# Designed miniproteins, single chains: the designs that were tried, part 37

Each design is a single chain, and the fold is of that chain. pLDDT is the mean over its residues in the fold that is shown.

## One batch from the design tools (miniprotein)

Design m1343
Fold by ESMFold2-Fast:
Parts: sequence; C-alpha cells; structure tokens
Structure m1343 (fold): chain A 70 residues (1-70)
Amino acid sequence: GSMLEKLLRLIGEILRIIGELFDLEKEIEKLKKSNDPNKEKKLKELEEKKRELEKRLEELKKELRELEES
C-alpha cells in the first residue's frame, strides 16, 4: 500500500524537521546569551533557516492532511 508508506515517510520527515528546529532554537538561545560581535548577523541567518524549516514543516503537514482526507 503506497499510501501507508507515504504517510510513514511524511511523519518521519516531519519529526526530522522538528528535531532540526529544536537544534536551531538551542543555537539561537546560546547566541543570544553570547558576547559574539557577529551576533546580530548570525541570529538573522539562524532565523531565516528556522523560517525555511517552518515553511517546509507546514507543507509536509498539508501533504499529511491531504493523505488523511484521500
């Protein structure tokens, strides 16, 4: 059944992205507490990466919902 296999793959990808987002949140928190002279630039880069991952997560959640409704 291709639908079950796709469902499991989507769940796996969602979990991986959630893990990546948690890692980014840790990096952002550490950077905010640091005295790094490049802190502002690095924070913007991490926030952009977080936004990209959040967008991908929303796309995967939409695909998951479409599979559940199909």
Scores: mean pLDDT 84

Design m1344
Fold by ESMFold2-Fast:
Structure m1344 (fold): chain A 76 residues (1-76)
Amino acid sequence: HHMEELERQRRIDRLVDEALKLLEEMNGPLTPEQRERVRAALRAYLESLTPEQIEKNEEAMKKIRETLDAERAARA
């Protein structure tokens, strides 16, 4: 259904943006060219996933973010 596909694309867009932010936090800022290449690769990968797999990736991303936030807080 068109509306379900639109929501799926929104979820994928959010995951791509969050993954790029995490990658930059861990490894330092990417160039615009690197960011676009990584974005394209991540989008292609995520678009191949089922809704259940997307949900699992969303939960994994939250866990990674929480871990990085906790590490930064421990150093404060």
Scores: mean pLDDT 80

Design m1345
Fold by ESMFold2-Fast:
Structure m1345 (fold): chain A 61 residues (1-61)
Amino acid sequence: SGDEALGRAQDAADRLAGSTNVDDRRVASDDFQRALDELRRTNPPDVYETAKRTLLSKSEG
């Protein structure tokens, strides 16, 4: 569902923001991109774009 995809994307953004070394950051970045792809498929475009902006900001730390 869209709610499940959002939850997974939020968790992935948190992991990426918390990544302290290059290897962990690479894995977390890949997971985050997959979560964003799922979010895009499970939500209307406006909801996806709003959530994506928030999640990208969160992932930067």
Scores: mean pLDDT 83

Design m1346
Fold by ESMFold2-Fast:
Structure m1346 (fold): chain A 70 residues (1-70)
Amino acid sequence: SATVRRVIEHELRKMDKDGDGTVSRETVIELLKKLGLSEEEAEELINKVSKDETLTIEQATDILLEAMKK
């Protein structure tokens, strides 16, 4: 849903205190763990879209939406 995507992006932007349009891998891992994923599962999911220390808001939103489909 476009509405769900927009809500997630808005929440991630609140966590982006520097306004650079990115969030840390650690932040995304913690959010995925709250959704019931293990740390290993979270890392594997993140590694599908980024190998960097940070993810764009768009990349993080895509990962969180994918995790919620299960």
Scores: mean pLDDT 79

Design m1347
Fold by ESMFold2-Fast:
Structure m1347 (fold): chain A 74 residues (1-74)
Amino acid sequence: SERAEELVREYERLVREGRLSLEQGKEIIEELLALSPDTPVVRRGAEGGLLALEIEHEGLSEEERKKRIEELRK
């Protein structure tokens, strides 16, 4: 939980500073999911972070976003 909170703060800081890369964001989200996929902190990271990165970089549709989030909640 403490590590998950640290990763969320790091992610939010990088977003705020405009320094978040797609690769860095993926690494943070993957680590968050590995720590505890069921925590509210991990859910926020998985949903908010992935949607922001995928929409900006890949232009995912709403259906594609839902599918990826559902796969990560596995």
Scores: mean pLDDT 60

Design m1348
Fold by ESMFold2-Fast:
Parts: C-alpha cells; sequence; structure tokens
Structure m1348 (fold): chain A 60 residues (1-60)
C-alpha cells in the first residue's frame, strides 16, 4: 500500500531525471558518462522516495 506508492513516486522521479539529463545533454552538446547518469538517476529515485515518505508522514 504505502510502500507501493513510495516506489511508484521514486520511479517517476528517476524517469524525470533521465529525461532532464537527455535534454541537458542536447542543449549543451555534452554527454554525461553512463556511470554518472546512473548515479544521478539513483539519487533522484532516493530523493523521490524520501519526499513521498515525508509527504505521507505529514498527511497522517
Amino acid sequence: EEEERVKRFADSAAKAAENGIKLLEELHGREIPEDERQAIVEKAREAGSQAEKDFLEREK
């Protein structure tokens, strides 16, 4: 229930980060190494997970 919601939001945050990285690379003509891209996406996923947890805690 709550765990699934947190995971769903985290996945959405990760996808948004991937899209943002692609757009940034296109606009600036620079490519981010795949390992760095994965690290950024993972951080976004973690941040999204934490944000949803904080939101749910405040709603209680």
Scores: mean pLDDT 77

Design m1349
Fold by ESMFold2-Fast:
Structure m1349 (fold): chain A 70 residues (1-70)
Amino acid sequence: SEKVKEDLEKFYEWQLEEIERALAEGRPLSLGTLIMLSPEVVKAVRAGRPLEEIRELLKKDYEEWKKLFS
């Protein structure tokens, strides 16, 4: 479904922006953001892993979600 793919793309972009903003401001991620992230992404963020590593993990999650709606 085209709408689901569009919504997933917007969701991925929004999640990435929110993580980048929170890290740049030195503030914790909101519970709403944390609940929507995979355990791997949450662990990487909490461990202070580089933003590039977090981006790759988030992109992997997005690609897996896209496959479910193909």
Scores: mean pLDDT 73

Design m1350
Fold by ESMFold2-Fast:
Order: structure tokens, then sequence, then C-alpha cells
Structure m1350 (fold): chain A 98 residues (1-98)
């Protein structure tokens, strides 16, 4: 669905911006929502989703600024190459040049 692809693209943009802002909790929430939407039926078990959010948040809190920029770039590459969301990817690339 084009609507699902667009929502997935917006979530990855939100995750990339949150990574660049150092907001691990917001990045983790966006990434888990993307995974639920885009990568197939993750069981909508709130216990599983909460574990994913917690583990992703803890991982990202330990990441350096350089690692967070690398992850944001990887999300921008996915936006461009997989989702065809070139305009959203360009927004992230512009932020990475700062």
Amino acid sequence: SEERRREAAELLKEAAIALLEGNAEKAAEALVRFAELAEGPIPKDEEVLEKMRRETTEYLKKASEEERKKYARELADYLRDVLGAEELAEEIYKLLEK
C-alpha cells in the first residue's frame, strides 16, 4: 500500500532526526513502530513491543554521536533506495552535513 509505505517513510525520517538530536527514546519508538508496520506482522503483544522499545532505547543511549550519525545515514539510504522516499532522505542528508 502506498499509504503504508508513506507512513513507514515518515517514521524512518522521525527516527533519523531523533538520532541526530540524541533523543534515544523518540528514535526507539519510531523504529519499533516502523518495524511493526513495514517488516511484517510483529505480534502486537504490548510486552514484546515494550521490550523492543526498552532494548533499543538502552542501545541508542550507549551509542556515540558518530554512531548515531551513521545510523541516521543508514536510515536515509533505506528511505532513498528501498522506500523511494528521495525527498525525505535528502532532508536527513542535509542535516548530516551540519
Scores: mean pLDDT 82

Design m1351
Fold by ESMFold2-Fast:
Structure m1351 (fold): chain A 61 residues (1-61)
Amino acid sequence: ALEIKEKVAKLAIQLQPDLAEAHNALGAVLQEQNKLDEAIKEYDLAIKLKPDFAEAYNRRA
């Protein structure tokens, strides 16, 4: 379920808050739930943590 995926992604961020990949993963889960504003915020955080993270940039568009 998407709710479980969201909880798992949030736990990953809690364990490794500076991991750009964890924020990108949460953004993808939020996008699947049609929570676009929240997804964009997580992708922006991923880019802030790793500015050359092209995957996060492409998913914002």
Scores: mean pLDDT 72

Design m1352
Fold by ESMFold2-Fast:
Structure m1352 (fold): chain A 78 residues (1-78)
Amino acid sequence: MKELEREAGQIIVEELEKLGHKEAAELFRKAIEAYLAGDLEKAREYFKKALEVDREGVEKALELAKPKLEKLAEEAGL
């Protein structure tokens, strides 16, 4: 469901922004938008760029987003 992926992506982007990793947040947002548009190659490129620019920030944001992502998955019946 594209709505679930969009919400999950927004949670991760918000955590990146809160941590001050603005460039990685923008790249991650673009990766998710490309994925939702069906452009999987561009989605992979943006995601790779986010990791190359700020791998530690992305990993930290994912860790902090984990409880929110678990709640979202539970609400979606996953």
Scores: mean pLDDT 79

Design m1353
Fold by ESMFold2-Fast:
Structure m1353 (fold): chain A 70 residues (1-70)
Amino acid sequence: SKAEQLLELLEELAKKHPELKPVLELAKEALEKGMDPDYLIQLIIDYLEEHYKDDPFVQEIIEKLKQLLS
């Protein structure tokens, strides 16, 4: 599912950037409470593009997240 793919990408992100573990936990809670996965993915993309613009690994994750929106 889209939600499962989102959480897998956030788990990989948190392995490289442990400070992003709260984003993974927030995403799990948001999905459990019925938040629209597309809306959540867009919020995460916007955050990562603002704060990790110079990180090639994060840019690769952003591209994979964008593919989930298509």
Scores: mean pLDDT 87

Design m1354
Fold by ESMFold2-Fast:
Structure m1354 (fold): chain A 55 residues (1-55)
Amino acid sequence: MDEAKELIKKLEDSTLEEQPKYLRELAKVMGKLSPEEQREAARLAQKAIDKVKKK
């Protein structure tokens, strides 16, 4: 989970051009998480994506 949180933070601070890179890394990390942690990580990632798009 900690690795997913770090990637989500980078995603939130990233540019639109960098988002695909961090999303791919997050997908790899999510494969190692429990189903409950995957749902939480997906929720946080969506919020981060929405923040970048709003800017």
Scores: mean pLDDT 75

Design m1355
Fold by ESMFold2-Fast:
Structure m1355 (fold): chain A 95 residues (1-95)
Amino acid sequence: MEEIKKLEEEIKKNPNNASAYAKLAQVYYDKGDFEKALEYLKKAIEVNPNNADVYTFLAKKYYDEGNKELAKKIFEKALEVDPSNETARKLLEEI
């Protein structure tokens, strides 16, 4: 898809573009490629851990849609990069 190529170019130009990683994750999720979606969400959290709450909220949406394993891995990654993330800790305990 042309959107994927555009986002890949944005990441190549700026590897710390958390927004581009998050958008790639959403595109792959919509395609049913949950492995790629997880990979890019983990990258988004790594490059911008201060926005981990946004990514944990997105993971909760995946959980509610039935993708529990994907959601758990994102919550775990958010806590790995920011152990003080109350949102990720609380949501992981609710699973």
Scores: mean pLDDT 78

Design m1356
Fold by ESMFold2-Fast:
Structure m1356 (fold): chain A 68 residues (1-68)
Amino acid sequence: TIGEIFDLLSEAQELIKEGRYEEALKVLEETIKLLEEAARKHAGTRLGEILREWRDALLKKKEELEKK
């Protein structure tokens, strides 16, 4: 669900704050998969567009963390 995505985002943010980058990466990968799935299910809607934008933002954050 979309609420699950918000929960995972909060979890990833806390892990990053704690310097737990490997765990944060795992949570981000899970969140990205859920965002991609939700965006596909809501394709052609405004919500689907928003979810796709969030996916792209998280992919960028994941790339940054992979360098740690």
Scores: mean pLDDT 80

Design m1357
Fold by ESMFold2-Fast:
Structure m1357 (fold): chain A 73 residues (1-73)
Amino acid sequence: MLSEEIIKALQEFSEAGREGDKEKLLEAAEKLSEELKKEGYPSQAYFVLGVAYRLAGDEEKAKEYFEKSLEEK
């Protein structure tokens, strides 16, 4: 099961996305990605960052993170 830290970070990410605040969305995504990496889910962490940057309009960073997500085992 996902940790309480990941669940909290996911809730913050979902809330920021609903609010449409791009800065909060990116901060929440970075926090969620760090928690995911700590628990052994680096592929999922990079995917979350890719989604967040795409929603924020940074297509180049989104592409870089999606590629990193696919390279993880």
Scores: mean pLDDT 80

Design m1358
Fold by ESMFold2-Fast:
Structure m1358 (fold): chain A 88 residues (1-88)
Amino acid sequence: SEELELDIRIGVVEVGVATLKAVLPNLPLSEEDKKKVEELLEKAFEKLREAERALAAGDLERARRLVEEAEKLYKEAKELIDKALKEK
C-alpha cells in the first residue's frame, strides 16, 4: 500500500537523520560545515514531522511530497559531509 511505502520511507529517513545528528559532533568537519549539516538535518526533521501529520490525515499526495523533500534534504546533508571529509 502507499501508506506502508510512505511509512517505511519516513522511518528510514528518520533513522538516518538521527544517526547523522548523533555522529556529527565527532566528525572532523569545520564548525561552519557542522552548522550547515545541522541546519539541513533540522529542516529534514521538520519535513518528516509534516509528512507524518499528512499521512495520519490520509493526505497521501501531500505526505509523498513532504517525504521527497525530507529525502532531498537528508541527501544534501550526506553529500556535504562526504565532500568535507574528502577535502581533508
Scores: mean pLDDT 89

Design m1359
Fold by ESMFold2-Fast:
Structure m1359 (fold): chain A 70 residues (1-70)
Amino acid sequence: TKEAEELKKKIEELKEEIKALEEHLKEAIDKMKKAGWSEEVIEERKKEADKRIEKLKEKIKELEEKYKEV
């Protein structure tokens, strides 16, 4: 159905958003290491990104559940 297709698209968009966040995080960490930032500061940055990724994963689970019911 069209509703199922829209849910699939939203799930794919959220998965792409997670990939983009992970990729940007890797680039940011690399730049921070080259700039001489402490490991602790880098870990704090990663923790912030992990929280955002967790929220996106939760949304994906909700949409996947809806997709199974359509």
Scores: mean pLDDT 82

Design m1360
Fold by ESMFold2-Fast:
Structure m1360 (fold): chain A 58 residues (1-58)
Amino acid sequence: GAAAEEAYRGGREAALEAGLDEESAEKVGQGTGQIAESGMSAEAAIRLGRAEAEAAAK
């Protein structure tokens, strides 16, 4: 749905901003999209994806 697509795009973008490569950012986006599709808000899913990406970028 629309929320899952927004979460996918937001999660991918946040991962790229955190310094992850395209492949890792794609995985983060896929994860945030699936979490949003499961009923979490896109905003909450993106926050979780961003935190995971920032931890992975270290």
Scores: mean pLDDT 82

Design m1361
Fold by ESMFold2-Fast:
Structure m1361 (fold): chain A 58 residues (1-58)
Amino acid sequence: MEEEKKKLIEEARKNIPKSIYDRRLRMLDAMIEGAKKLNDPEGLELAQKEKERIEKDR
């Protein structure tokens, strides 16, 4: 379950926000790669859109 990892990421975000931001972008890149390998167009679109949103918001 991912919930434990998300809680740890939230805690770390308070101390090292830039590092967590970069890590989140890398996670989205991994999701994009995974979606391509699985031929999951919905997942690919979602991950790409989220990455663009984060980059624009920052």
Scores: mean pLDDT 70

Design m1362
Fold by ESMFold2-Fast:
Structure m1362 (fold): chain A 59 residues (1-59)
Amino acid sequence: MAARKEQGRKELEEGVPESLRAMAEAIKKIEEENLKKNKASEEEKKKVEEEYERLMALI
């Protein structure tokens, strides 16, 4: 039994927009890290930013 705090699950259920935000941030970080490893252009970096902003606008 891993429920040390019911608040953790309630925040997930009541704050569905918050969990979507957390996922969008995680995706952005992963993509930025991949771009850095691949020596990506400024254009590719802007594309990741635009994608993140679009996801945040949907939330």
Scores: mean pLDDT 66

Design m1363
Fold by ESMFold2-Fast:
Formats: C-alpha cells, structure tokens, sequence
Structure m1363 (fold): chain A 69 residues (1-69)
C-alpha cells in the first residue's frame, strides 16, 4: 500500500467515524487495543500501523457492503 493509499484510507475511515457512532466506537476500541499491545511489548510500531490500516480497510468495506443491503 502506497503512502497516498494509506492517507486516503485513513481519511475515509475518519469521515465514516464522524457520520456513524458504531464505526467511531469500533475504530477507537481497535486503536486502544493496539496501543495496549504496543505498550506491553507484544507488537512493534510497524506491526501496529499495518494492523490499524488493515482494520480500517475492512471497516470501510463492511460499511459500504451494509449500505448496499
């Protein structure tokens, strides 16, 4: 994933979080868990970033699928 694709994905996820409280809560809870694992020495900063981006991608795709139903 390019830096431009990563930026667009983050912006899209944040925009959805502003419009949907359930999405906002899921995103915040996932970020808190990643921070907790990082502080516990279980994951690297790089692994935390990759996991956050993958979750944002899945969250966006799930939301878009839900809108089409």
Amino acid sequence: MSAEERRELRERALELAKKDEEIREKLQNHQRELVRQYLAGKISPEEAEERALEFMKELVEEYEKKLKE
Scores: mean pLDDT 79

Design m1364
Fold by ESMFold2-Fast:
Structure m1364 (fold): chain A 80 residues (1-80)
Amino acid sequence: MEEVRRYVADALRRIGVEFLEEQARRLREELRKKGAEEVAEEVERLIEKGREALERGELQEAERLLEEAIKLGKEALKKL
């Protein structure tokens, strides 16, 4: 039953990471529309790193990277 518990916990965290990725992608598109291309590119790099961490099963690192992307995007939008 440990394998099942680990699998369920990981699956739920992966769903959470996927939602964070979607939020980060939306912020990237908004930044691009407002001409903040350099910041949009930085957000994209963090999204790619988060996706790579997710592929490696590093769910905590993936979550951290995507939260960093969202924070960066929101701060940039406040200045626009």
Scores: mean pLDDT 80

Design m1365
Fold by ESMFold2-Fast:
Structure m1365 (fold): chain A 62 residues (1-62)
Amino acid sequence: GRAELEEKAKKEAAELLSQNRPREAVQYLREQGFTDEEIKEILKSLGLSEEEAETVIAFGKL
């Protein structure tokens, strides 16, 4: 279901972030159909601050 898709997307985004690839993490989440608001909440759930999440969405870097 959607919750399972969100969990898989979150795990893949976490992996990309661990590899210092925040731009690719955001691009992947957009390709999965998440909005920028949903991506921000996913990034925050992975340990980013609101400011860090907004920065990576806007500029592709931490």
Scores: mean pLDDT 81

Design m1366
Fold by ESMFold2-Fast:
Structure m1366 (fold): chain A 65 residues (1-65)
Amino acid sequence: SLEQDTLEGLIRIAGAVLGVEVEVEFEGDTIHVTIKGEDEAKREELERLIRKAAESLGYKVEIHR
C-alpha cells in the first residue's frame, strides 16, 4: 500500500541519516523492523522514531536486533 511504502521509505531515510542499518517487513497490522549497528544510542533513537510514526498510523511495532 502507499501508506506502508511511505512509512518504509521514511524509516529507511531515518536509518541512513542516523547511520543505522534497517530492514522493514509488514505482517498484517504489525511492522517488523530489524535494526543493526554498533551505536546503541542511535539504534534506540531510531526505535523511538519508528514506534511513534507507526503507532500514529495504527500499526503495532516489533523491533529485532
Scores: mean pLDDT 83

Design m1367
Fold by ESMFold2-Fast:
Formats: sequence, structure tokens, C-alpha cells
Structure m1367 (fold): chain A 66 residues (1-66)
Amino acid sequence: MEPVPGANATPEAAALRAEYEKRLLQEASKVMETVPDEEMTEKIRELVEKYRAELQAGLDALRAAA
């Protein structure tokens, strides 16, 4: 067994990342529909930051469970 760099090499971690990425795109689409361009950038940044924090927490939970 070869050690891999990063804690997200498992299918579960990959699925978690894909799930958050898909949710981010869905939310970004709604922001684009609801919010004018100037506010869109701010909303997108907040959304990305929120998802990064949640993804990080999820990945930490997965690695702690492993």
C-alpha cells in the first residue's frame, strides 16, 4: 500500500467534495438569477467561503473517523 498525499483520497472524501461542489454551483445559479451583478460577486464569495469551511469540517470528520 502506497501512502498518498492528502486526506481526501478515499471515495467517501471524493464524494463529499463532489457534493459540495455541486451544491455550490446550484447556489451560484440561484444567486445569478436573483441578484444583480454587483451583489452577485459578493454573494458568490460568501458562498464559496461557506462551502470551503463546511467541506473542511467534513473532511476533518472523515479523517478523524479513519
Scores: mean pLDDT 73

Design m1368
Fold by ESMFold2-Fast:
Structure m1368 (fold): chain A 64 residues (1-64)
Amino acid sequence: MLEKIQELLRQADEAERAGDYDTAIRLIQEAKKLVEENPALSPEDKELLTQHLDGRIARIEAKK
């Protein structure tokens, strides 16, 4: 699960650098869903990670 989240975020970074903001947002949203569904993460870790990912989505949306 965690490796999949890391891979999605890496792909999102590449999409953002390529100017493909819609793909970057989609990949971050997919990673966020996996974070929320991960039973190995504490509720506190899930909240911090989802807040960070939401901030990333908002910044990318502001660029388009």
Scores: mean pLDDT 82

Design m1369
Fold by ESMFold2-Fast:
Structure m1369 (fold): chain A 90 residues (1-90)
Amino acid sequence: DVEKSLAHREAEVERARRRLRERYGLETVEQVLAFLARALGQSPAAVRRRLLEDPYETMVLATGPAAERGDMELMEMLRDAVLVAVAALR
């Protein structure tokens, strides 16, 4: 069901936004993009472009190193940041 998948995605983005704000102090899209830029070793402008062109690849590149070493908290934070940034840019 496409509508249920969309509702699940919207709820997931809202939970991600709340976690980033409440646990990590990332309140604005600009702060989220700066965090992702630091994690990816790129400029915020380059990250914005990458998120618009290939959000899935951006997710894998951002979360991969944390997932590989078992850093589940950082992986969640990076995943949440990508979800919120993609939603804000569309």
Scores: mean pLDDT 79

Design m1370
Fold by ESMFold2-Fast:
Structure m1370 (fold): chain A 65 residues (1-65)
Amino acid sequence: MEKEKRRQLLNELARIATEARRLGMDELVDKAVKAIEEMPNLSIEEMQKKLDELRAEFERAKAAL
């Protein structure tokens, strides 16, 4: 179960990173890449919180375009 949840969170972070790159949001790309790199050392709860923060920043950045 945990392995599947971690893969899902990784996929969501990777998707945000890809979209941020397409939109030229370099700071968001850097944050997403760092979160992906840290995922093997984080709990599922910590990964979820980082994803939620990054998603909120991505939504705010999109609204500013």
Scores: mean pLDDT 80

Design m1371
Fold by ESMFold2-Fast:
Structure m1371 (fold): chain A 77 residues (1-77)
Amino acid sequence: QLREAFRVFDKDGNGTIDFPEFLLVSVNLNPELPEGAGREETIGSTPTEEQIRLADKDGNGSIDFPEFLTLVVRVMS
């Protein structure tokens, strides 16, 4: 399932996901959150952003599949 999600959001087929694409994945993983809820509080303040920066050791702004798996597991936890 996570592999399929990665492929869906990897529009370019590079094998990496950009930050904007990853944010879309995070939203889809939380379908119970009402659309528009926390639009002002959540935007610009997510604990996952810091974790993304730590996972992005290369500073590319892109997330590899292994890094993606780690982040998804943490989000679902």
Scores: mean pLDDT 57

Design m1372
Fold by ESMFold2-Fast:
Structure m1372 (fold): chain A 88 residues (1-88)
Amino acid sequence: NAAEAIRKALEKIGEAMRAFDAGNYEESIKKLKEAADILRSTGTPGARQAAGALENAIKALEKGDFRSAAVYTTAAALIAVGELLELE
């Protein structure tokens, strides 16, 4: 179900944020990719928008743009939470 998939993606975003705070950028990228894949496969408009924001976060992180990565990751989390609240 879409709500369960979005909750799982939010868990992965949380894991990515913890890895980022620990300076483990490779693990952060891995977790953001996992979250983006879940959100894309969910297929709801809000989930797809959140996936797009995570893809921007991944690109920023790969370039060493940590500020943009944090902004996009936060935006993705907020969009995903909003979508979850609409589905529940």
Scores: mean pLDDT 88

Design m1373
Fold by ESMFold2-Fast:
Structure m1373 (fold): chain A 66 residues (1-66)
Amino acid sequence: TLADLGYDPEERRAAGISAARAVGHLARDKGYTDAQRQAMLDAIARHFGLTPEERAELQAAFDAAL
């Protein structure tokens, strides 16, 4: 994860939120199922090493981008 590479929590959080917003637009364009949408957000949270609270922020950013 990016946490293992030494990126600080603020950088990882900001990048994760940005990624969630980008995939929100993509999910709208491609018509992804809810299961696919949740899998994408889970993958982002794992990649950026985010907490459950930060994962909830990803959901909010994703939903706002839909």
Scores: mean pLDDT 81

Design m1374
Fold by ESMFold2-Fast:
Structure m1374 (fold): chain A 74 residues (1-74)
Amino acid sequence: KEIEEYEKKIKEDPNNAEAYYNLGKVLAKEGRLEEAAEAYRKALELDPNFEEAKKNLLRVEIEIGLELIKRAIS
């Protein structure tokens, strides 16, 4: 499973920003948006200039906000 593969990579090398970024991507695909945001934040903690992680974090945070609004009015 994709998530398990990236969790394994992180366990082998906890400073691997790319592994956290890729974990965030697969978590977002699974609809696990809060966990995806956390993975992207860790990638940015390790590499503050990681533009793709910044873009994907912003996208996921917006999507979380929209889902919360939709749930409140539904």
Scores: mean pLDDT 82

Design m1375
Fold by ESMFold2-Fast:
Structure m1375 (fold): chain A 77 residues (1-77)
Amino acid sequence: PSEEELDREIAAALALIQVAVSKVDAENHGLEDVVKKAREYGAEIVAADQAGATPEEIERLGREKVKELDKAFEEAK
């Protein structure tokens, strides 16, 4: 793979790991709506990667989605 392709894959993997951590935390707290949002946001990150988004775009998307999950978690408790 090119350096750009590898950087994109790494960015997507890191974003998905963050979303997965939030999903597991929500599952442990019984927050089904937050779990559903985590699945949806994970799918959006996968879709962006498959659409050829830049590593920077994927990183930004991941940060935004994790921030939204953190807010949803706080609001759900």
Scores: mean pLDDT 82

Design m1376
Fold by ESMFold2-Fast:
Structure m1376 (fold): chain A 93 residues (1-93)
Amino acid sequence: VKEEILKVIDEGEKRVLELVKANAPVFEIQRVLQETYDKILEILKKNNIENPELIKAFEDFQARVFILAHMGLLTPETVKKLFEELKKKVEEI
């Protein structure tokens, strides 16, 4: 299950990086993050897993990305760092 979730996160990271490099609107980045979140929830639901720590970790991650995007501080380097921190938290849960 963790491997499926990490794969979904890796796919989300690739899409967010492409959007950030293209200087896309914050709205498009939010849509990709929401899609990634929905896929994680579906994996948990399919496996009858309730993991509030994982949900909280993703919500905290999403809030950080959103804040940095609105401050104009969301760079490819920052995106990679935030996704790396999220993946580390997922592996610890």
Scores: mean pLDDT 83

Design m1377
Fold by ESMFold2-Fast:
Structure m1377 (fold): chain A 71 residues (1-71)
Amino acid sequence: SVLELTLELPKKLIKEGKEALKKGDKEKAIEKFEEAIKLTELALRVAPKELVPEYEELLEEAKKGLEEAKK
């Protein structure tokens, strides 16, 4: 469904950000985590209540990744 695709895309971006960090590509990692944050925040505005905890976890993970990438 469209909702499943919306949830999967932030997860993919977080994974790509973590992979970029492992390669030492901080610029790419920042870009991926910022995109994941933006998409997750947009999704939270329209998400059904039952999916809110999953999106909040993704948002926290993306924010932690961004903080790590900025070090």
Scores: mean pLDDT 82

Design m1378
Fold by ESMFold2-Fast:
Structure m1378 (fold): chain A 67 residues (1-67)
Amino acid sequence: AEALRATVEGALANLDKPPLSDAPPELKAEIRELLEAARAALDAGDYERALELLRRAGELIEAHMAS
């Protein structure tokens, strides 16, 4: 649980670092929303939902880095 929370917080912090810092604001907002939703799911004890939201955020990050 704490490891997942650290992952979410780390991902949120890394949104302001290259290469994600150079992403369009709208894309960064979408990724941030997914990560904040994952944090809320962790706070509610819904680890399956948190993992799904993290996976979706990761897919957006990977797609941006591949483009």
Scores: mean pLDDT 78

Design m1379
Fold by ESMFold2-Fast:
Structure m1379 (fold): chain A 60 residues (1-60)
Amino acid sequence: ANVTGVVLVKDGEAAKAAALAVPGVVAVEVSQIGDQYAVKITAESEAALAAAKAAALATN
């Protein structure tokens, strides 16, 4: 089953691109929350989700 996590970033576009570049990422959704963006990442495994969350957070 797919796993899902959310990270908060300042640049939603950069974070989405970084997360989508990670192998095993299925989908990325971005929503604006005030002055930040919530990046919802769906991945095939916990390892892929952890890598995608790290990549997205590195864009800050």
Scores: mean pLDDT 84

Design m1380
Fold by ESMFold2-Fast:
Order: sequence, then structure tokens, then C-alpha cells
Structure m1380 (fold): chain A 60 residues (1-60)
Amino acid sequence: SMDELIEKIKEYLKSKGYSDEEIEAVVKYLELKASDEETEKALKVILKEKEEIEKILLSQ
């Protein structure tokens, strides 16, 4: 489910040392609730961690 995928991504980003603000921006982006500022912040994290995030998303 999407909620389980989001939780896995949150745990991964926490383990990599991302801030709570950066993690929240990524979650809001995936839920289609992000502001323009949050989207820019989320995309910087997603592009840096692209391979691992794609692996998590493809695990379903």
C-alpha cells in the first residue's frame, strides 16, 4: 500500500540522516500535498536518493 511505502521511505531517509523538515517535504510530495517550496526541497532529496527510493517503490 502507499502508506506502507511512505513509512519505508521515511525510515530510510531517517537512517541516512535527513532532517525531519526534509523528510516531511518528501512525504507531502508523495501524497500530492506539497507546496512549491516543499516540492523543491523534496525533489533535491529524491534526486540524491533516487536509486534506493525507486527500489522501495518497486518492492510492491
Scores: mean pLDDT 82

Design m1381
Fold by ESMFold2-Fast:
Structure m1381 (fold): chain A 55 residues (1-55)
Amino acid sequence: SAATRARIDALSERAVALYRHLLENPDLSDAERAALEAEFRALVDELVALLAEEA
């Protein structure tokens, strides 16, 4: 659906932004890094589920 595609696009953009932020900020605290890693994992899990639904 159009809504599913829009969600996939939004999640993909957010995942790329988080990955870039982690690469650009090696001096992040352990707590900040863990929080961003958890968010990235959640985004990837949702993206994988949505892609499986569209397949």
Scores: mean pLDDT 83

